Designed miniproteins, single chains. Designs and how they scored, part 14

Each design is a single chain, and the fold is of that chain. pLDDT is the mean over its residues in the fold that is shown.

## One batch from the design tools (miniprotein)

Design m456
Fold by ESMFold2-Fast:
Structure m456 (fold): chain A 69 residues (1-69)
Amino acid sequence: SHMAEAEALEALIERLRASTADVETLKKEVLSDPRLSDETKLQLAEALKDVTSKEELLARLEEVARSLR
């Protein structure tokens, strides 16, 4: 369900916030999470394609998580 995906994405955001990895690695981590549907992953891939900073990434993920609730 979208609610379960929102919860999974919120958990991912907290993990990514603590991570020292670069933004491309963090994007890959989001797009490979098995808790997210292929449909949500495609939407995220499109939404995140032009994101170049960790701060932008986290903000965009928070917006998407809110939209799924």
Scores: mean pLDDT 82

Design m457
Fold by ESMFold2-Fast:
Structure m457 (fold): chain A 73 residues (1-73)
Amino acid sequence: AKVEELKKKVLELAGKIGPLFKEYVQQLIDTLNPSLEQLEQMLREAEKAVEMVKNGLDVKKVEEELKALKAKR
């Protein structure tokens, strides 16, 4: 239960950054099958990233870099 709740919260925060970033984070969760502790760390990192976006981080550049990575597959 707690693992699924943390997965949802991490994905919700990733979605605030952008849809491609959310997809990337979903793929990481699916491939890594992270532990509860790893999910809590991912949550802290996602919260920090959302705060950085609010403070002026260029979201558009992040999304463009993720598109380039996805194109390489």
Scores: mean pLDDT 71

Design m458
Fold by ESMFold2-Fast:
Formats: C-alpha cells, sequence, structure tokens
Structure m458 (fold): chain A 74 residues (1-74)
C-alpha cells in the first residue's frame, strides 16, 4: 500500500468513526456501552491519523469532522 493510499484510508476511517460517534451521541436510545465503543473507535482512528498526517492535513480533517457534526446535529 502506498503512503497516499494509507493516508486516504486513515482519513476515511476517521470520518466514518466520527459519523458513527455523532449519530450514537444524538441517539437517545443508545446505551452507555454503545457510546463508549463509538468513542473508542473514533479515538483509535484519530491516533492513526496523527501518526500519518501533517499538521495541515490534521487541521483540514478536524474541520471536516466539525462540519460533519454540524450537519448531523441540524
Amino acid sequence: MSPEERKREVRERVLETARELIETFLDPTASPEERDAALARFQRAWEEARALLSPEELRELTAEVEALWRELEA
């Protein structure tokens, strides 16, 4: 796998786990265990992103996660 492919996969995983986390936290029927699991998945994906992405790429990814939060909260 190329470094660029790995960066793309990590970024996609962060956005996917962020979506799952936001949806889980906005779901009033979600259990505490489901919320904890979603948070843990997001944290793991974010740590992978920190290892592979530049500070600029991380800022862009952070902005995408924040935009996703605003979209799903609305």
Scores: mean pLDDT 83

Design m459
Fold by ESMFold2-Fast:
Structure m459 (fold): chain A 84 residues (1-84)
Amino acid sequence: SKREKVVEISERLKELAKQVPDEQLKSRLIKLSDGLKTLAEQGDFDGAIEAAISLKEEAKQVPDEELKRKLIELSEEAIEILEK
């Protein structure tokens, strides 16, 4: 289902966020990942889209190019699933 796929993506985003060396950025990315999961589980797809967009914007600040790419791609995938 849409909900299950976005929940899975949010858990993957959280694991990637844990690898971010900047503690403040890491904390924000983890909170946004948890927020995306909670909103998707509650069926608040509009709120989930906003959380995924915010996560994508925060991810642009990640200095590791490969980690940044993965965070952005997963955020975009979540947005696409939620907009269907």
Scores: mean pLDDT 89

Design m460
Fold by ESMFold2-Fast:
Structure m460 (fold): chain A 83 residues (1-83)
Amino acid sequence: KREEKLEKLRELGAVYRERMAEAEREGREEEYLRLGREAAIRALQIIADLSEEEARELVELTYTDPELAKERIEELRKRVEEE
């Protein structure tokens, strides 16, 4: 299961890295930020088995309250490590 999750994350990362690199190259800053947020939401759902709502809230916290977001990410990391 973990091996499958890591493979899905690599595939997701490859697709979003390509799309984000293109947006960055063309100076589409808003699209670059939107793609980054979308990728982070999808990655969190895969890594931590979060719902879309939970993942979205966490990503939104990264720029509204970065300290709280960092704390929650560390809690999720510890939870996943204990599995």
Scores: mean pLDDT 75

Design m461
Fold by ESMFold2-Fast:
Structure m461 (fold): chain A 76 residues (1-76)
Amino acid sequence: MVTETLVEAAIEELSSEDSEERLRGAQVLLVAAREAPELALPAKEVLEKALSDEDERVREAAREALEVLKEKLPDA
Protein backbone atom coordinates (compact mmCIF):
# COMPACT_ATOMS: atom_id res chain seq x y z
CA MET A 1 0.00 0.00 0.00
CA VAL A 2 1.32 3.43 -0.95
CA THR A 3 1.48 5.86 2.00
CA GLU A 4 2.94 9.33 2.58
CA THR A 5 5.62 7.70 4.79
CA LEU A 6 6.58 5.26 2.02
CA VAL A 7 6.96 8.13 -0.48
CA GLU A 8 9.07 10.15 2.00
CA ALA A 9 11.32 7.11 2.57
CA ALA A 10 11.67 6.58 -1.20
CA ILE A 11 12.66 10.24 -1.70
CA GLU A 12 15.41 9.76 0.92
CA GLU A 13 16.52 6.52 -0.79
CA LEU A 14 16.95 8.42 -4.09
CA SER A 15 19.55 10.61 -2.27
CA SER A 16 21.61 7.55 -1.21
CA GLU A 17 25.23 7.03 -2.25
CA ASP A 18 24.31 3.39 -2.98
CA SER A 19 22.91 2.89 -6.50
CA GLU A 20 20.83 -0.10 -5.31
CA GLU A 21 19.10 2.10 -2.70
CA ARG A 22 18.53 4.83 -5.30
CA LEU A 23 17.06 2.21 -7.65
CA ARG A 24 14.73 0.98 -4.88
CA GLY A 25 13.63 4.56 -4.19
CA ALA A 26 12.94 5.23 -7.87
CA GLN A 27 11.01 1.95 -8.24
CA VAL A 28 8.88 2.70 -5.15
CA LEU A 29 8.11 6.17 -6.54
CA LEU A 30 7.12 4.59 -9.87
CA VAL A 31 4.62 2.36 -8.00
CA ALA A 32 3.41 5.42 -6.04
CA ALA A 33 2.92 7.38 -9.29
CA ARG A 34 0.74 4.53 -10.61
CA GLU A 35 -1.29 3.83 -7.44
CA ALA A 36 -1.39 7.18 -5.59
CA PRO A 37 -0.13 9.91 -7.96
CA GLU A 38 -1.15 12.76 -5.61
CA LEU A 39 1.11 11.31 -2.89
CA ALA A 40 3.97 10.93 -5.40
CA LEU A 41 3.74 14.53 -6.70
CA PRO A 42 6.15 15.96 -4.03
CA ALA A 43 8.82 13.60 -5.47
CA LYS A 44 8.64 15.22 -8.94
CA GLU A 45 11.75 17.42 -8.46
CA VAL A 46 13.82 14.55 -6.99
CA LEU A 47 12.74 12.30 -9.89
CA GLU A 48 13.75 15.01 -12.40
CA LYS A 49 17.23 15.11 -10.81
CA ALA A 50 17.37 11.29 -11.00
CA LEU A 51 17.09 11.56 -14.82
CA SER A 52 20.81 12.54 -14.63
CA ASP A 53 21.78 9.65 -12.34
CA GLU A 54 24.93 7.64 -13.14
CA ASP A 55 22.97 4.35 -12.99
CA GLU A 56 20.91 3.69 -16.14
CA ARG A 57 18.34 1.66 -14.16
CA VAL A 58 17.71 4.63 -11.83
CA ARG A 59 17.33 6.99 -14.82
CA GLU A 60 14.86 4.61 -16.52
CA ALA A 61 12.70 4.17 -13.38
CA ALA A 62 12.67 7.95 -12.78
CA ARG A 63 11.72 8.64 -16.43
CA GLU A 64 8.83 6.14 -16.27
CA ALA A 65 7.61 7.54 -12.92
CA LEU A 66 7.55 11.09 -14.36
CA GLU A 67 5.66 9.89 -17.47
CA VAL A 68 3.03 8.22 -15.26
CA LEU A 69 2.69 11.39 -13.14
CA LYS A 70 2.10 13.51 -16.26
CA GLU A 71 -0.52 11.01 -17.48
CA LYS A 72 -2.36 10.81 -14.13
CA LEU A 73 -2.00 14.49 -13.08
CA PRO A 74 -1.64 16.52 -16.31
CA ASP A 75 -2.75 19.76 -14.57
CA ALA A 76 -0.30 19.43 -11.68
Scores: mean pLDDT 82

Design m462
Fold by ESMFold2-Fast:
Structure m462 (fold): chain A 81 residues (1-81)
Amino acid sequence: MKRAEEAREAIREAMRGLGGEVEEDTSIEELAELAGEIAGQTVSPELVELAKRATRALLTGDEAELEEVEEELRRLRAERA
């Protein structure tokens, strides 16, 4: 389950790249909504979808989904720093 903690760090890093940071004690649903709102503030529907998917994958421990979302977020972050 250490993977979930690493995923949280990756998600937080990605959100930081989008210009925002989230509290680590935020609930699953609140994290997903907050991630979507942060992404929405960048006016990017792709970021909204990825933020929500990343949050759910992180919290359910879906490693395959996490890897795909992390890669997509990393690419968007690199292009839209």
Scores: mean pLDDT 62

Design m463
Fold by ESMFold2-Fast:
Parts: structure tokens; C-alpha cells; sequence
Structure m463 (fold): chain A 57 residues (1-57)
């Protein structure tokens, strides 16, 4: 998943209050941790990872 998609996901789910916070979190988070977060969020929302990514395409 791209950094921009991850930023959009954080904003859409209100895990960050603004774009600056979302970008800072994305910059300070490695790709393995981002992938783990995305998988956990998909499970919590009852979506596949692919479906979750589609919401921020």
C-alpha cells in the first residue's frame, strides 16, 4: 500500500485528526508495521485487505 493510501485510510477511519498528523504517523511507521495495521483494521471492519484498500483508491 502506498504512503498516500495509508494517510487516506487513517483520515477516513478518524485515526488521525488531520492530514499533517496522518502524514507524520505514516513517515514514522515502517512498511511491515503499516501492513500489520491494515490487516488488523480490515479484520475489525469485517473487510478483506483488498476491500479496505479499495475504499482509499
Amino acid sequence: MSREQFVKLLLKLKLADNEEEAREFAENTDNATKSAIVRTLAELLGLSVEELKATVA
Scores: mean pLDDT 80

Design m464
Fold by ESMFold2-Fast:
Structure m464 (fold): chain A 68 residues (1-68)
Amino acid sequence: SARREQAERYLKALIEHIFGEEFEKVTDKDIEELKKKIEKEKDNSDPRTQRALDILLELIDEYVRITE
């Protein structure tokens, strides 16, 4: 669907920006690895950054929900 394709493009751009890694296609494994990296970064971050990372995790969960 167009919604899934837009979410996939957004998530790819986000992954590339955060990790400097390019993905041909976003997989469930890529999403889990991204979430793990975000959670680890959150543990080492100040409260402002933790809030931003929480929002990012919510966006990833919403992506998974709408592509189900």
Scores: mean pLDDT 68

Design m465
Fold by ESMFold2-Fast:
Formats: structure tokens, C-alpha cells, sequence
Structure m465 (fold): chain A 73 residues (1-73)
């Protein structure tokens, strides 16, 4: 699944997302994506997390995500 699609779906369902870079290569990044319950923003990250996904993404995928995030309001 494309990273951008995952972020959009999470936002549509009322979740936030957090990223952690877990690895990088010359052609890709390894990301851990935590899906967060927006209603639990006052609690520790682990308690707010409803799921995690590990994805390998390209720089182009990250550019699309950045464009999307910059377009939010």
C-alpha cells in the first residue's frame, strides 16, 4: 500500500500518523508508521497507538506525502 494512501485513510477515519525512520539506503527509506487515536493526544505514544506498519518507501513517495501535508489547511 502506498504511504500517501495509508495517511489519507487514517486521517479520514479520525487517526493521526507518526513516522520513525528505522533504516535508509541509497534508493529507499524504511519507515515505522504509528497510527494514533486523535482522542488520546494527552496520553503516552504507546497508549495512543492503535497499530504500526513498516514500509519501504522511495524519495518520490516522501515528496508526495510532504505535498499532501503542506496542503492541509
Amino acid sequence: MELLELIKEAHEKGYDVAFRLTGESETSYELEVAILDKSKRGVPLEEATVGTVRLTVTPEDLELVEEYLLSLE
Scores: mean pLDDT 72

Design m466
Fold by ESMFold2-Fast:
Structure m466 (fold): chain A 59 residues (1-59)
Amino acid sequence: AMDPKEEEAEKFALQYAVEKFPDEFDKAIKRVAQVMKDLKGKYSSAEELKQLIVQALDA
């Protein structure tokens, strides 16, 4: 089971990634999963995680 903070951030990130990469849905999902792995232990709240995910996806 996923931590509720991580679940909230993941749902937000999946919507963001799908909107940014609509023609590459499977890649968008994999990208979100990879970014969340890379950010493990680098955040203190769902809001901070959401901001870090957006920054990473825009890089």
Scores: mean pLDDT 75

Design m467
Fold by ESMFold2-Fast:
Structure m467 (fold): chain A 112 residues (1-112)
Amino acid sequence: REKALETLDKLIAAIEAGKEEEAEKLAKELAELLLKIKDEEELIELVRELARKFTKLILESDDLEKVEMAVKAYDIVIDTILSNVTNPKVKFEIEEEGRAVAWAYGVKKVSL
């Protein structure tokens, strides 16, 4: 939903600004907004958008602290969702989207 996308953009801006405490708060708020989405397809699409934006953020970052902050924020959102989603197919699709983020983190750990 629009509010989730707005919160995602604020979260990315907080990470880019190095605001760790604000990023953690926004990640928790984003997770709560995503959990209110009852349409499983809409939830998967928004998680895919989240994964895409975080993959880009990580790959474009030249600062390991910002990369670590991005990974931590992503994990807060996804772990919260996975803990509350009961449909195994939805869980699987969300976990698959996380592979791109994990790959980007791996690339940056070797490069930075």
Scores: mean pLDDT 82

Design m468
Fold by ESMFold2-Fast:
Structure m468 (fold): chain A 84 residues (1-84)
Amino acid sequence: SSEYRELVLKAVAYSLLTIGYSLDGSPEVVEAARLTVEYSERAVSLTDDPQDKAELYRLAGLALKTAGLDDEAAAYFEKARELE
């Protein structure tokens, strides 16, 4: 669906912003990571494909890890692993 694709594109865009903010040492890195998580979870709710869900959870985990939120990142990597 167009809604699913738009949410995936937003998740990817915020994940790239998270990397950019991390490289700059910017405090906005946490907000960008949170938005990556929000759009990833919204996209997960619109798909029944376990592989698509796993990839979106990995994207959320990578963004959180990039922001230094290691415990929260680990939880998302675990969600992805449960779908494989």
Scores: mean pLDDT 91

Design m469
Fold by ESMFold2-Fast:
Structure m469 (fold): chain A 75 residues (1-75)
Amino acid sequence: SAQALLEELRKLSEELIEAQLAGDEKKVEELKKQLLPLVEQIHQQSPEVQAAAAEILREVALKYEEKGLEWEKKA
């Protein structure tokens, strides 16, 4: 469901930022591989779901500032 995609997006995005802040390059690579198909699936959803995904990414980015901005470009 769209809700499951949005929940997974928030979870993986937060984990990605934490891994980037920790300098865990292997974990960042693994999370990026999980996020890419998820973002592509969200891109195929309704405008409302895409807007909700963008808001999740903004919330996570604001929490972690500089390090959060890199994954927003993958949508």
Scores: mean pLDDT 76

Design m470
Fold by ESMFold2-Fast:
Structure m470 (fold): chain A 112 residues (1-112)
Amino acid sequence: MVDPARLRLEVSAALALMYIAVTSLYNPELAEKARELERRTLERLLALGEEEEVARALAALAGGYFAARAEGNEKTAERFEEAMEEAREAGVVSEESLEAARREVEEALEEY
């Protein structure tokens, strides 16, 4: 069987990337910061030993979560945070990887 938690993570990551793409149409500076965060998070997650596809999905969610929080879209931010936490609870991502992603978001929000 396909792991439904992994599938949900991948679908949520695609939605996060779409959110950043839409944000770039009206707030290109925020979208650029979100993409920079995604790149930094991906490099960090790969260094922690995460599988490439899982690392990419979690990094995308971190970028989308940052963008949604920065613009006050609380409902969308909550959805991306729930997706990251669900992936950890299901064992798709490590607790260390989720903590690393959350730290990148917190640091980016302090700088923005």
Scores: mean pLDDT 87

Design m471
Fold by ESMFold2-Fast:
Structure m471 (fold): chain A 73 residues (1-73)
Amino acid sequence: IEELVKKAKDKDPAVRYSVVGELSKTTDKEKLEAVLPILAKDKDPLVRAMALRLAEETGDEELVKAVREAIEA
């Protein structure tokens, strides 16, 4: 989780995009809850859209709400 959080905050957009790829392959809610809100605030609108899609796929309404609010902020 700590490594994914660091990569999600990386200055290189390719590194941040790789985090989206890793999260798409996991069902670990702890990882998703820690990292998706960070990606939701990303400078790249594609990364933000992917973070929202991943949150929606979890079925966790509170996580979806947190990600949507992070995008709108």
Scores: mean pLDDT 77

Design m472
Fold by ESMFold2-Fast:
Formats: structure tokens, sequence, C-alpha cells
Structure m472 (fold): chain A 86 residues (1-86)
């Protein structure tokens, strides 16, 4: 009974880690696309300080989201791995 409960908890945690990885992969792609857009904007409109500032703010927002999603995935994966080892 206790062993079966721990196995189910490990499976649930694995599912959460898999879902977190999917979110991480999506945000990673968005970060790469946002960086490319920012670099292109700076190259094409180097004198448009307002556009560059808006692109920088967008890049900062996606970077913060990426950092949070990565941390969540890393924590969930570590917990899932620890429960599997037991």
Amino acid sequence: EEEERLRKEAEELKTQADNAKKSYDIVKKQLEETKAFYEKLKAEHPDDEELIKRAENRLKNIQETYDKVKKRYDELKAKADELEAK
C-alpha cells in the first residue's frame, strides 16, 4: 500500500516534470525568436530609441519567464529522479 502510493507519487511528479519541460521548450524557442527580432531591429532601426527600448523590455520579460520555467523544470526533474531512486 505505502509502496504503491510512493510509485503513484513518482509517476505524478514525472508527469509534472514532462509538462514543465514542454513549457520550457516553448519559452526557450520564444526567447531565441525574441533575441533575433531585437538584433534585427537594432540593425535596421539603430536611431529609433523608443522601438529599441520596447524590444529590450520584451526581451527582459521573456528572459524572466524562461528563468522561472527552467527553475521549475529543474526542481521537478530533481524530485522525480530522487523518488525513482528510492
Scores: mean pLDDT 81

Design m473
Fold by ESMFold2-Fast:
Structure m473 (fold): chain A 111 residues (1-111)
Amino acid sequence: LVEEARRYYQLGRLYGSQGNFDEAIRYYEEAARLFEEAGDKEGAARAYYHLGRVYKAMGDLEGAAEAYEKAIELKPDYVLAWRNLAEVYKEMGDEEKAREYLAKAGEASRA
């Protein structure tokens, strides 16, 4: 499971780097699912974090927020996911949530 999840994660990164976002999404979703089945919360959080970055690159702010929130649920000390979630909410016009999540990123960096 973990080795299979890692292969899909690497494929997600490859397709994402090529701008092939539809394939990147499919591979990151499969990687996250397999990491969660294997109990690898760090691997799953990383896959969701990159999935959020792909959605953000596509302009899908709601999809990006959902993916980053899943990464944080699995790894609450994921500073980068908290920071990117704050940026997404700022772009959505919710500056209050953006400030709140930036504060949580600071707390996560102390964990």
Scores: mean pLDDT 87

Design m474
Fold by ESMFold2-Fast:
Structure m474 (fold): chain A 75 residues (1-75)
Amino acid sequence: LIEQLRAAARAGVELSAGVDPARQRAAELALRAADALAAGDYEEARRLLTEAGLLLGLSREEAEEGAEEFVEAAR
């Protein structure tokens, strides 16, 4: 899970480089969230994933729900 998130986030940074600053920032936040999950900081990971979702155009409710599901799957 954490390694898959890290790989997807890296791909997101590469694909959005010079094209979409918001998508690039969201991918950077996802990379930081993967590091937080690896460190056991689930609250920080949830916060970072929620912010990434908001940057991608999700509602706060959708972003928070997605972040929670991802953090629970990583436990």
Scores: mean pLDDT 76

Design m475
Fold by ESMFold2-Fast:
Structure m475 (fold): chain A 71 residues (1-71)
Amino acid sequence: MNEKVKEKAIELAKKEAGIENPRVVDSNLKDEEPVEMKIVAKEEKDGKVRAIVAFTYADGSVSYAVVEGDP
């Protein structure tokens, strides 16, 4: 499950945040499918771009993934 959710985070960061060569560098994802996924922050530092993707689960809890890549 987490691998598919990370893939969705990568696709969202590429499509919505314009990140090239995206990879997940940090996450605290649950082993369940989120009901909502949203970019909540975008940061640029040292020639890299990071997007923070928030996942909301059916129980109302929230997890995140940090996707880093090139601008």
Scores: mean pLDDT 80

Design m476
Fold by ESMFold2-Fast:
Structure m476 (fold): chain A 117 residues (1-117)
Amino acid sequence: SLDEAAAEAARGMEELRKVKKILEVIDYSAKQVDEGTALVRLKVKAINEKGEIVEVEFSLLLTGGGTDPATGTKLPKATVEQAEEIGKFIADKINEKEVTPEELARIFLEALKKLKS
């Protein structure tokens, strides 16, 4: 459900706040939640604030008609195909170089803008 997907995304954002740097993407997937909403899931290898290597799972909720509160971008209706493209774009960028959580937010915004073009 949308509420369950939103809760999953919120939990993932809490885990990302404990991360100093993201090293690589282990896996990504996408699913359709409802007609206008899709979810991107990513599993990453990261360094936490203590300098330990950890695996973190997080999700990004793509919803239509609203403004993304994290990025400020107005979202069209989201499809699973768009979610898969966003997941691939994020994975490719992270695997090119290590990124911070702030850089991840910029990458997400860039992916959304490219899919609107």
Scores: mean pLDDT 77

Design m477
Fold by ESMFold2-Fast:
Structure m477 (fold): chain A 89 residues (1-89)
Amino acid sequence: AREEVEKIIEEFEKLLEEGAKINAELGYEVDENYLKASVYSFAASKARQLGLPKELIIELLEKAAEYAIKAGKNEKVVKDELAEEKAKL
């Protein structure tokens, strides 16, 4: 389960890093915290689809929220959305 989560994270990190490299070559600034938030968000969605343990999905959702706040998203909105997603599990 955890090893599957780590592979999912690595796959999304690779895809988003490739996209970030292209954006940087075009002169666009890419926030590393935004990329990490996206990786963990996608990983949580994939883990839910695969029926992985609720605890691991919550861990990924909390990591996504942490990096979203660091990327400059509104903390209250992120925390409210996190609480709603946890309640659905």
Scores: mean pLDDT 79

Design m478
Fold by ESMFold2-Fast:
Structure m478 (fold): chain A 61 residues (1-61)
Amino acid sequence: SSTRKRVLQLIGQVISLIGEILDLEAQRDAGVISDAEADARIAQLEAQRQALLQQINALLS
């Protein structure tokens, strides 16, 4: 169904955002970025991820 295809696309976007968060955490651990910078950027990506999860939930409700 069109709903299934859209859900799979949104899941792909969530996985991509998780990868970006992990990269930022790796940069923090390597001392490339500050804790404050990492926290701010991760919070923005987590907000994006939450929005995508809400879209998935709406399609499945």
Scores: mean pLDDT 88

Design m479
Fold by ESMFold2-Fast:
Structure m479 (fold): chain A 84 residues (1-84)
Amino acid sequence: MVSEETIREVIRKAAEIAGNDPEKLYEEVIKLALEKGLSRGEADVIAEGAYMVLRLTGSASDRVIDLAVKVALKLLELHPERIA
């Protein structure tokens, strides 16, 4: 089970690199999640959550990062079969 703190750190660091670019955010979240030892399935779910939230909001603000973390956590809960 991935901690909320780990997800937040990954998304925040990725957003600092990607800015408001959702595709770059997706790529950076995957890289950082894998570097922290998360599975490919966990990385993909977290990246999907962050990508969706940034596309809908258009800005990688602290509020958007918090929303992305909440969405990623909910998606991981709904897809436990993807967690190795």
Scores: mean pLDDT 81

Design m480
Fold by ESMFold2-Fast:
Parts: sequence; C-alpha cells; structure tokens
Structure m480 (fold): chain A 99 residues (1-99)
Amino acid sequence: VTEYIAVALRAIGAIEDLKLAVNAKTEELANKFARSAIGDVREVLENVDVLPKEVAKKLLTEIKKALEEALKNPLLSEEIKKELAEVKKEIEKKLKELE
C-alpha cells in the first residue's frame, strides 16, 4: 500500500516536471525539469507492477502525453531529447503489455 502511494506520487511528479519543461523559457530550466522527470519516469517504470493495472494504464498514458509535449520544446538538449524518447518507448512497451 505504501509503495503504491509512493509510485503514484512519483508519476504525478514526473507529469508536473514535464509540464514545467514544456513551458520553460530558458534552456537551463527546460533541461533541469526534463532531467528530473526522466528520473521519476524511470523509477515509476521499475515499480509499475505495484500499481493496479487500471491505475498503471492511466498514469503511463498521461506520462506519455506529457513526454510528447515536452519533446516539442526546442530548448531541450539532444541528450535530453534522446533520453525522453527512450523512456517514451519503454512506456509504450509497458502499455502494450497492460492491454
């Protein structure tokens, strides 16, 4: 139960950091928020099996949408864009497994 809450909160944090990366007006802020979100997304993916299937699908779908929007920010470095694209592929793979 505690692990469920922790993973859900990390997913929410990742979504909020991605939204901040989308709206960031400086390269420094865009990359900082994106990097923070990548870490949170990776932690969520490692622990996603503690979530009920329906909750996991909803949270991963929302993270995927936020990742797609963040990738449109031209202020992101090529390294960060590559990492965002990689975690997006991992989310797409997990969502397919949960269908």
Scores: mean pLDDT 86

Design m481
Fold by ESMFold2-Fast:
Structure m481 (fold): chain A 72 residues (1-72)
Amino acid sequence: SMAEELERLREGLIKAAAAYLVGLKVGAEKEVLEKMEEDLKKVMELLGLSEEELKKLFEEAEPLAEKKLKEL
């Protein structure tokens, strides 16, 4: 269903946002960060997310980013 596809896209976006936050914190290469940002923008545009929804998505990504950082 469309709802299941939307949920998968949202989960993927949260994971991608977490990876981007990790990249920022560890000082990943500019080219890598730019590619991550481009991919995030494309999915956000497809989902028609508001600034408020985007903020909530990054808030959900923060604990995943912290978990990844602790595993490094």
Scores: mean pLDDT 80

Design m482
Fold by ESMFold2-Fast:
Structure m482 (fold): chain A 96 residues (1-96)
Amino acid sequence: MTEEELEEDLERLREELSTVPTFSASEEFLETLRELAKKTIELLRKEGKPEEAEREERVGEAIIEIVEEAIKENPAEPSKTYLEALEKLKESLAKA
């Protein structure tokens, strides 16, 4: 994957996340979060920022674990925890 292709994919994923007014607990949403984190880490590594990539990997894993646990506890309903985790991830990506 080229850097340009990776940046385009990240922009699409960010747009998808930003247009969701509410979250329904699903594997698809969790998979989107994992893919966004993975591509952000890959982009940082390609830009020669390995320390920032390592930081994002740790933060991303923590956020994904929080969302995954929330989905497991309440799979049929959106929760405040899902939205808070999503906002933290979006803020982290905006600063990266």
Scores: mean pLDDT 62

Design m483
Fold by ESMFold2-Fast:
Structure m483 (fold): chain A 71 residues (1-71)
Amino acid sequence: SAAELIEQARRHLELAAEAIRQGDVKAAIEHLALAVSYVRQLAPLDPAEAERLRGEIARLADQIVAQLEAR
């Protein structure tokens, strides 16, 4: 269902954000990839929420890139 996909996407975005805070770039990338997968499944069911979650994915991806550039 759309609700289950939203819950899973949100969970993995939260875990990605936590991994970024801990400096665990590998875990952040893995959780972000899972969030992307759930959002792609959500898009035909709830395009508005999928678009909102894509914005959150982009923001976290930028933070991961910034951490990689600091190495």
Scores: mean pLDDT 87

Design m484
Fold by ESMFold2-Fast:
Structure m484 (fold): chain A 82 residues (1-82)
Amino acid sequence: MAEDRQQAELFARQGDGLVAKIEEVIEQDPVKGAEMARKAAESARAGAEYYAAHPELTAALTAAADRFEAVAKEAEEKAAKA
């Protein structure tokens, strides 16, 4: 529905902002950045479960979780090299 789509867009924008903030933390402390990204992914997954009856919200939160997991893996690789 239109309301769910608008909320999904808001979640996507908030997710993008959080990714940018986490990437800044990764540049300074990759271990801390990886932990933040993992926690963000867990929160997005929990949100997708909570909004299971709202397909557009579930899709947006699942996409956000996948993105945070990718950022976490990259940060973990950077931490292993540091």
Scores: mean pLDDT 82

Design m485
Fold by ESMFold2-Fast:
Structure m485 (fold): chain A 99 residues (1-99)
Amino acid sequence: MEILESLPEKERAAVLTTAAGIQATAAVWYLEKGDRDEAVSAAQGAAGNLLEASKYVDEETRKKIEELAQGLVDASKAGDAEKVLQYAREAIRLLDEAL
């Protein structure tokens, strides 16, 4: 394995995963304030970053991240802050374990 080529990918995936966590937290905050449209926008941003980070993991993990990212957006549309946080945490956990 070429260490130099793998390091930028891991760093990129870690940055995307961190950004997703920040955006998921923002979505929860907006839901708690009653700002549904802002919450959905933040959740979509979190899902997008999770999907980009999933490009750096195996196909089985990637499929799980795709399902969790969709669940995250659907939960935000339903106004379920707890589920938004649960889906985001599980996706981040899977990415941290796979990277």
Scores: mean pLDDT 82

Design m486
Fold by ESMFold2-Fast:
Structure m486 (fold): chain A 97 residues (1-97)
Amino acid sequence: MKVTASYVDENGNVVTEELDNEEVVKKAEEVAEAAFKKKVETLHLSEEEKKKLKEEIEIELESLKEAKEKYPDDFEKMIELAEELYKEKKKEREKEE
C-alpha cells in the first residue's frame, strides 16, 4: 500500500508523492543528504558537530532500511521498528565512544 508523503527537496520545494515503503526509504536518503548540507551551511556547524549529525543521519537511515526489509508493505510497522532499531544502534555506538 502506498502512503502520501510530503517533503522539502534540495531546492526548498515542497513535493507530495504517493510512495511505497521502498520509495520512502530512497526519498529519505535523498532528503537526509540535502538536509545535512543545508543544516551545516545554515547553522555554521563545527567539524565535531558535522560528524555527530552525519552519524545520527546514518543510524536513522540504516534503521529505516532494516525496518523496510522486515515490513515492506506496512508503513506504520516499518516506522515503529525503525525507531526501535535507531535507539538500539545509537546506544551501541555511544558505548564505544
Scores: mean pLDDT 74

Design m487
Fold by ESMFold2-Fast:
Structure m487 (fold): chain A 87 residues (1-87)
Amino acid sequence: SGGDRILGGLMGTHLTNAQGLILKDSKTAEEANELIDKLVSYLERGEKEGQAPADEGADYLRSKVKSGKLVENNVRSAYLYLRLKKS
């Protein structure tokens, strides 16, 4: 539903913000760079099409964090990217 999507997007943003509030620049892993590139592409596509692309990108990020594939430093890097793009 629309409410679930809005909540999902906010949860994803809050998750990445939590990692970024005491942000230390960290060297990113190759997997993190690939994830960031996917989020970049998705955000740019959504901006051009007037659709919020956060759902798929946020779900992908959450899935990687939950499975332990994405470490905390990678989340901080993704947060920094999302913050810059949101401005």
Scores: mean pLDDT 44

Design m488
Fold by ESMFold2-Fast:
Structure m488 (fold): chain A 87 residues (1-87)
Amino acid sequence: SGIEELRKKVEENKDSMQELYSLALEILKGFDPETQEKVSGLLTQALINGMKDEELKKKLLELGVSKETAELLVEIVNKMRENIKKK
């Protein structure tokens, strides 16, 4: 499925902030503009202030994001956090 291919790309590009950001934007394109804004805000908040993976996933699910997509977005945020820690 498309989500499995995206997950593979996230793992292959885990050390590239630019590529992870591009993958997040690709996922966000699947949502309506209001949901895109809310999801983007949550991802930004999780990166800046820290948010437990479980809490981020729960909030994404509450916005109507599918479980599979929510898990992938959490993984992207975790890979981005890892890149920030190494800089």
Scores: mean pLDDT 82

Design m489
Fold by ESMFold2-Fast:
Structure m489 (fold): chain A 108 residues (1-108)
Amino acid sequence: SEAVERLRELVAKLHEIRQKIDSAKTKEELLQAMDEAIEVVREIIRVAASHPQVSEEDLNELSRLLQELVGIKQALEAGEITLDEAKARFNEVYDRLLAVVDRILEKL
């Protein structure tokens, strides 16, 4: 399935971005990697939303996780959280995102 292949490619890109996030030493590096992660998650949602087998519940959960990533980025930009706090919050959202994508892939 083209959707399965595309979602797996996007998950692989997100894994590479996670490595960039974990290795980021400056706020600017972390913000850049967060922007890349947000764009990949938007593309995951776009691909998932184009398939009738994907539930509204799973799409809503992906959208909530996207909003959590945007919130982490905004908090980091505002200086409300440290680099380590932003990385920890990102990894929590990342793990939940992978669980939703795995659930979607099982249905495709």
Scores: mean pLDDT 90

Design m490
Fold by ESMFold2-Fast:
Order: structure tokens, then C-alpha cells, then sequence
Structure m490 (fold): chain A 71 residues (1-71)
């Protein structure tokens, strides 16, 4: 079950990251998208028991979107 939870968590994080990046690229407010992404990522990590791999992926996804928001 733990491996399935990690795989699901990573998939959800990748979807959330992609949604935020596409929205910002298409002219959405970067501040609002980052606020949304932070909430979604925190919820995913918390729901899956703060698994280290899920947290690491969430941190990576947030950093990537933050970098895109500044470009």
C-alpha cells in the first residue's frame, strides 16, 4: 500500500504542477496559481502521511512553478 500511495501522490503532484504551469503560461495570475498549488501540494503530502518521496516531489514541483512564475 505504501508504494501505491507514493505512486498516486507523485501522479497527483505532476498533474497539479502541469495545471499551474499551463495556467501561468496562458496569462493566469502567478500569485493566485502559486497559492492554489501550495494548498494542493500540502493536502496531497498530508493525506499520504508525509511520505519523504511525495514531499520531495512536491518541493520540486513548487520550485519549478515558482521559477516559471518569475520568468
Amino acid sequence: QEQLDVDVGIALIEIARSVALIAIKNGADPEEELAWLRRVLDRIVETLGNHPQVRAEADRALAEVEAAAKA
Scores: mean pLDDT 82

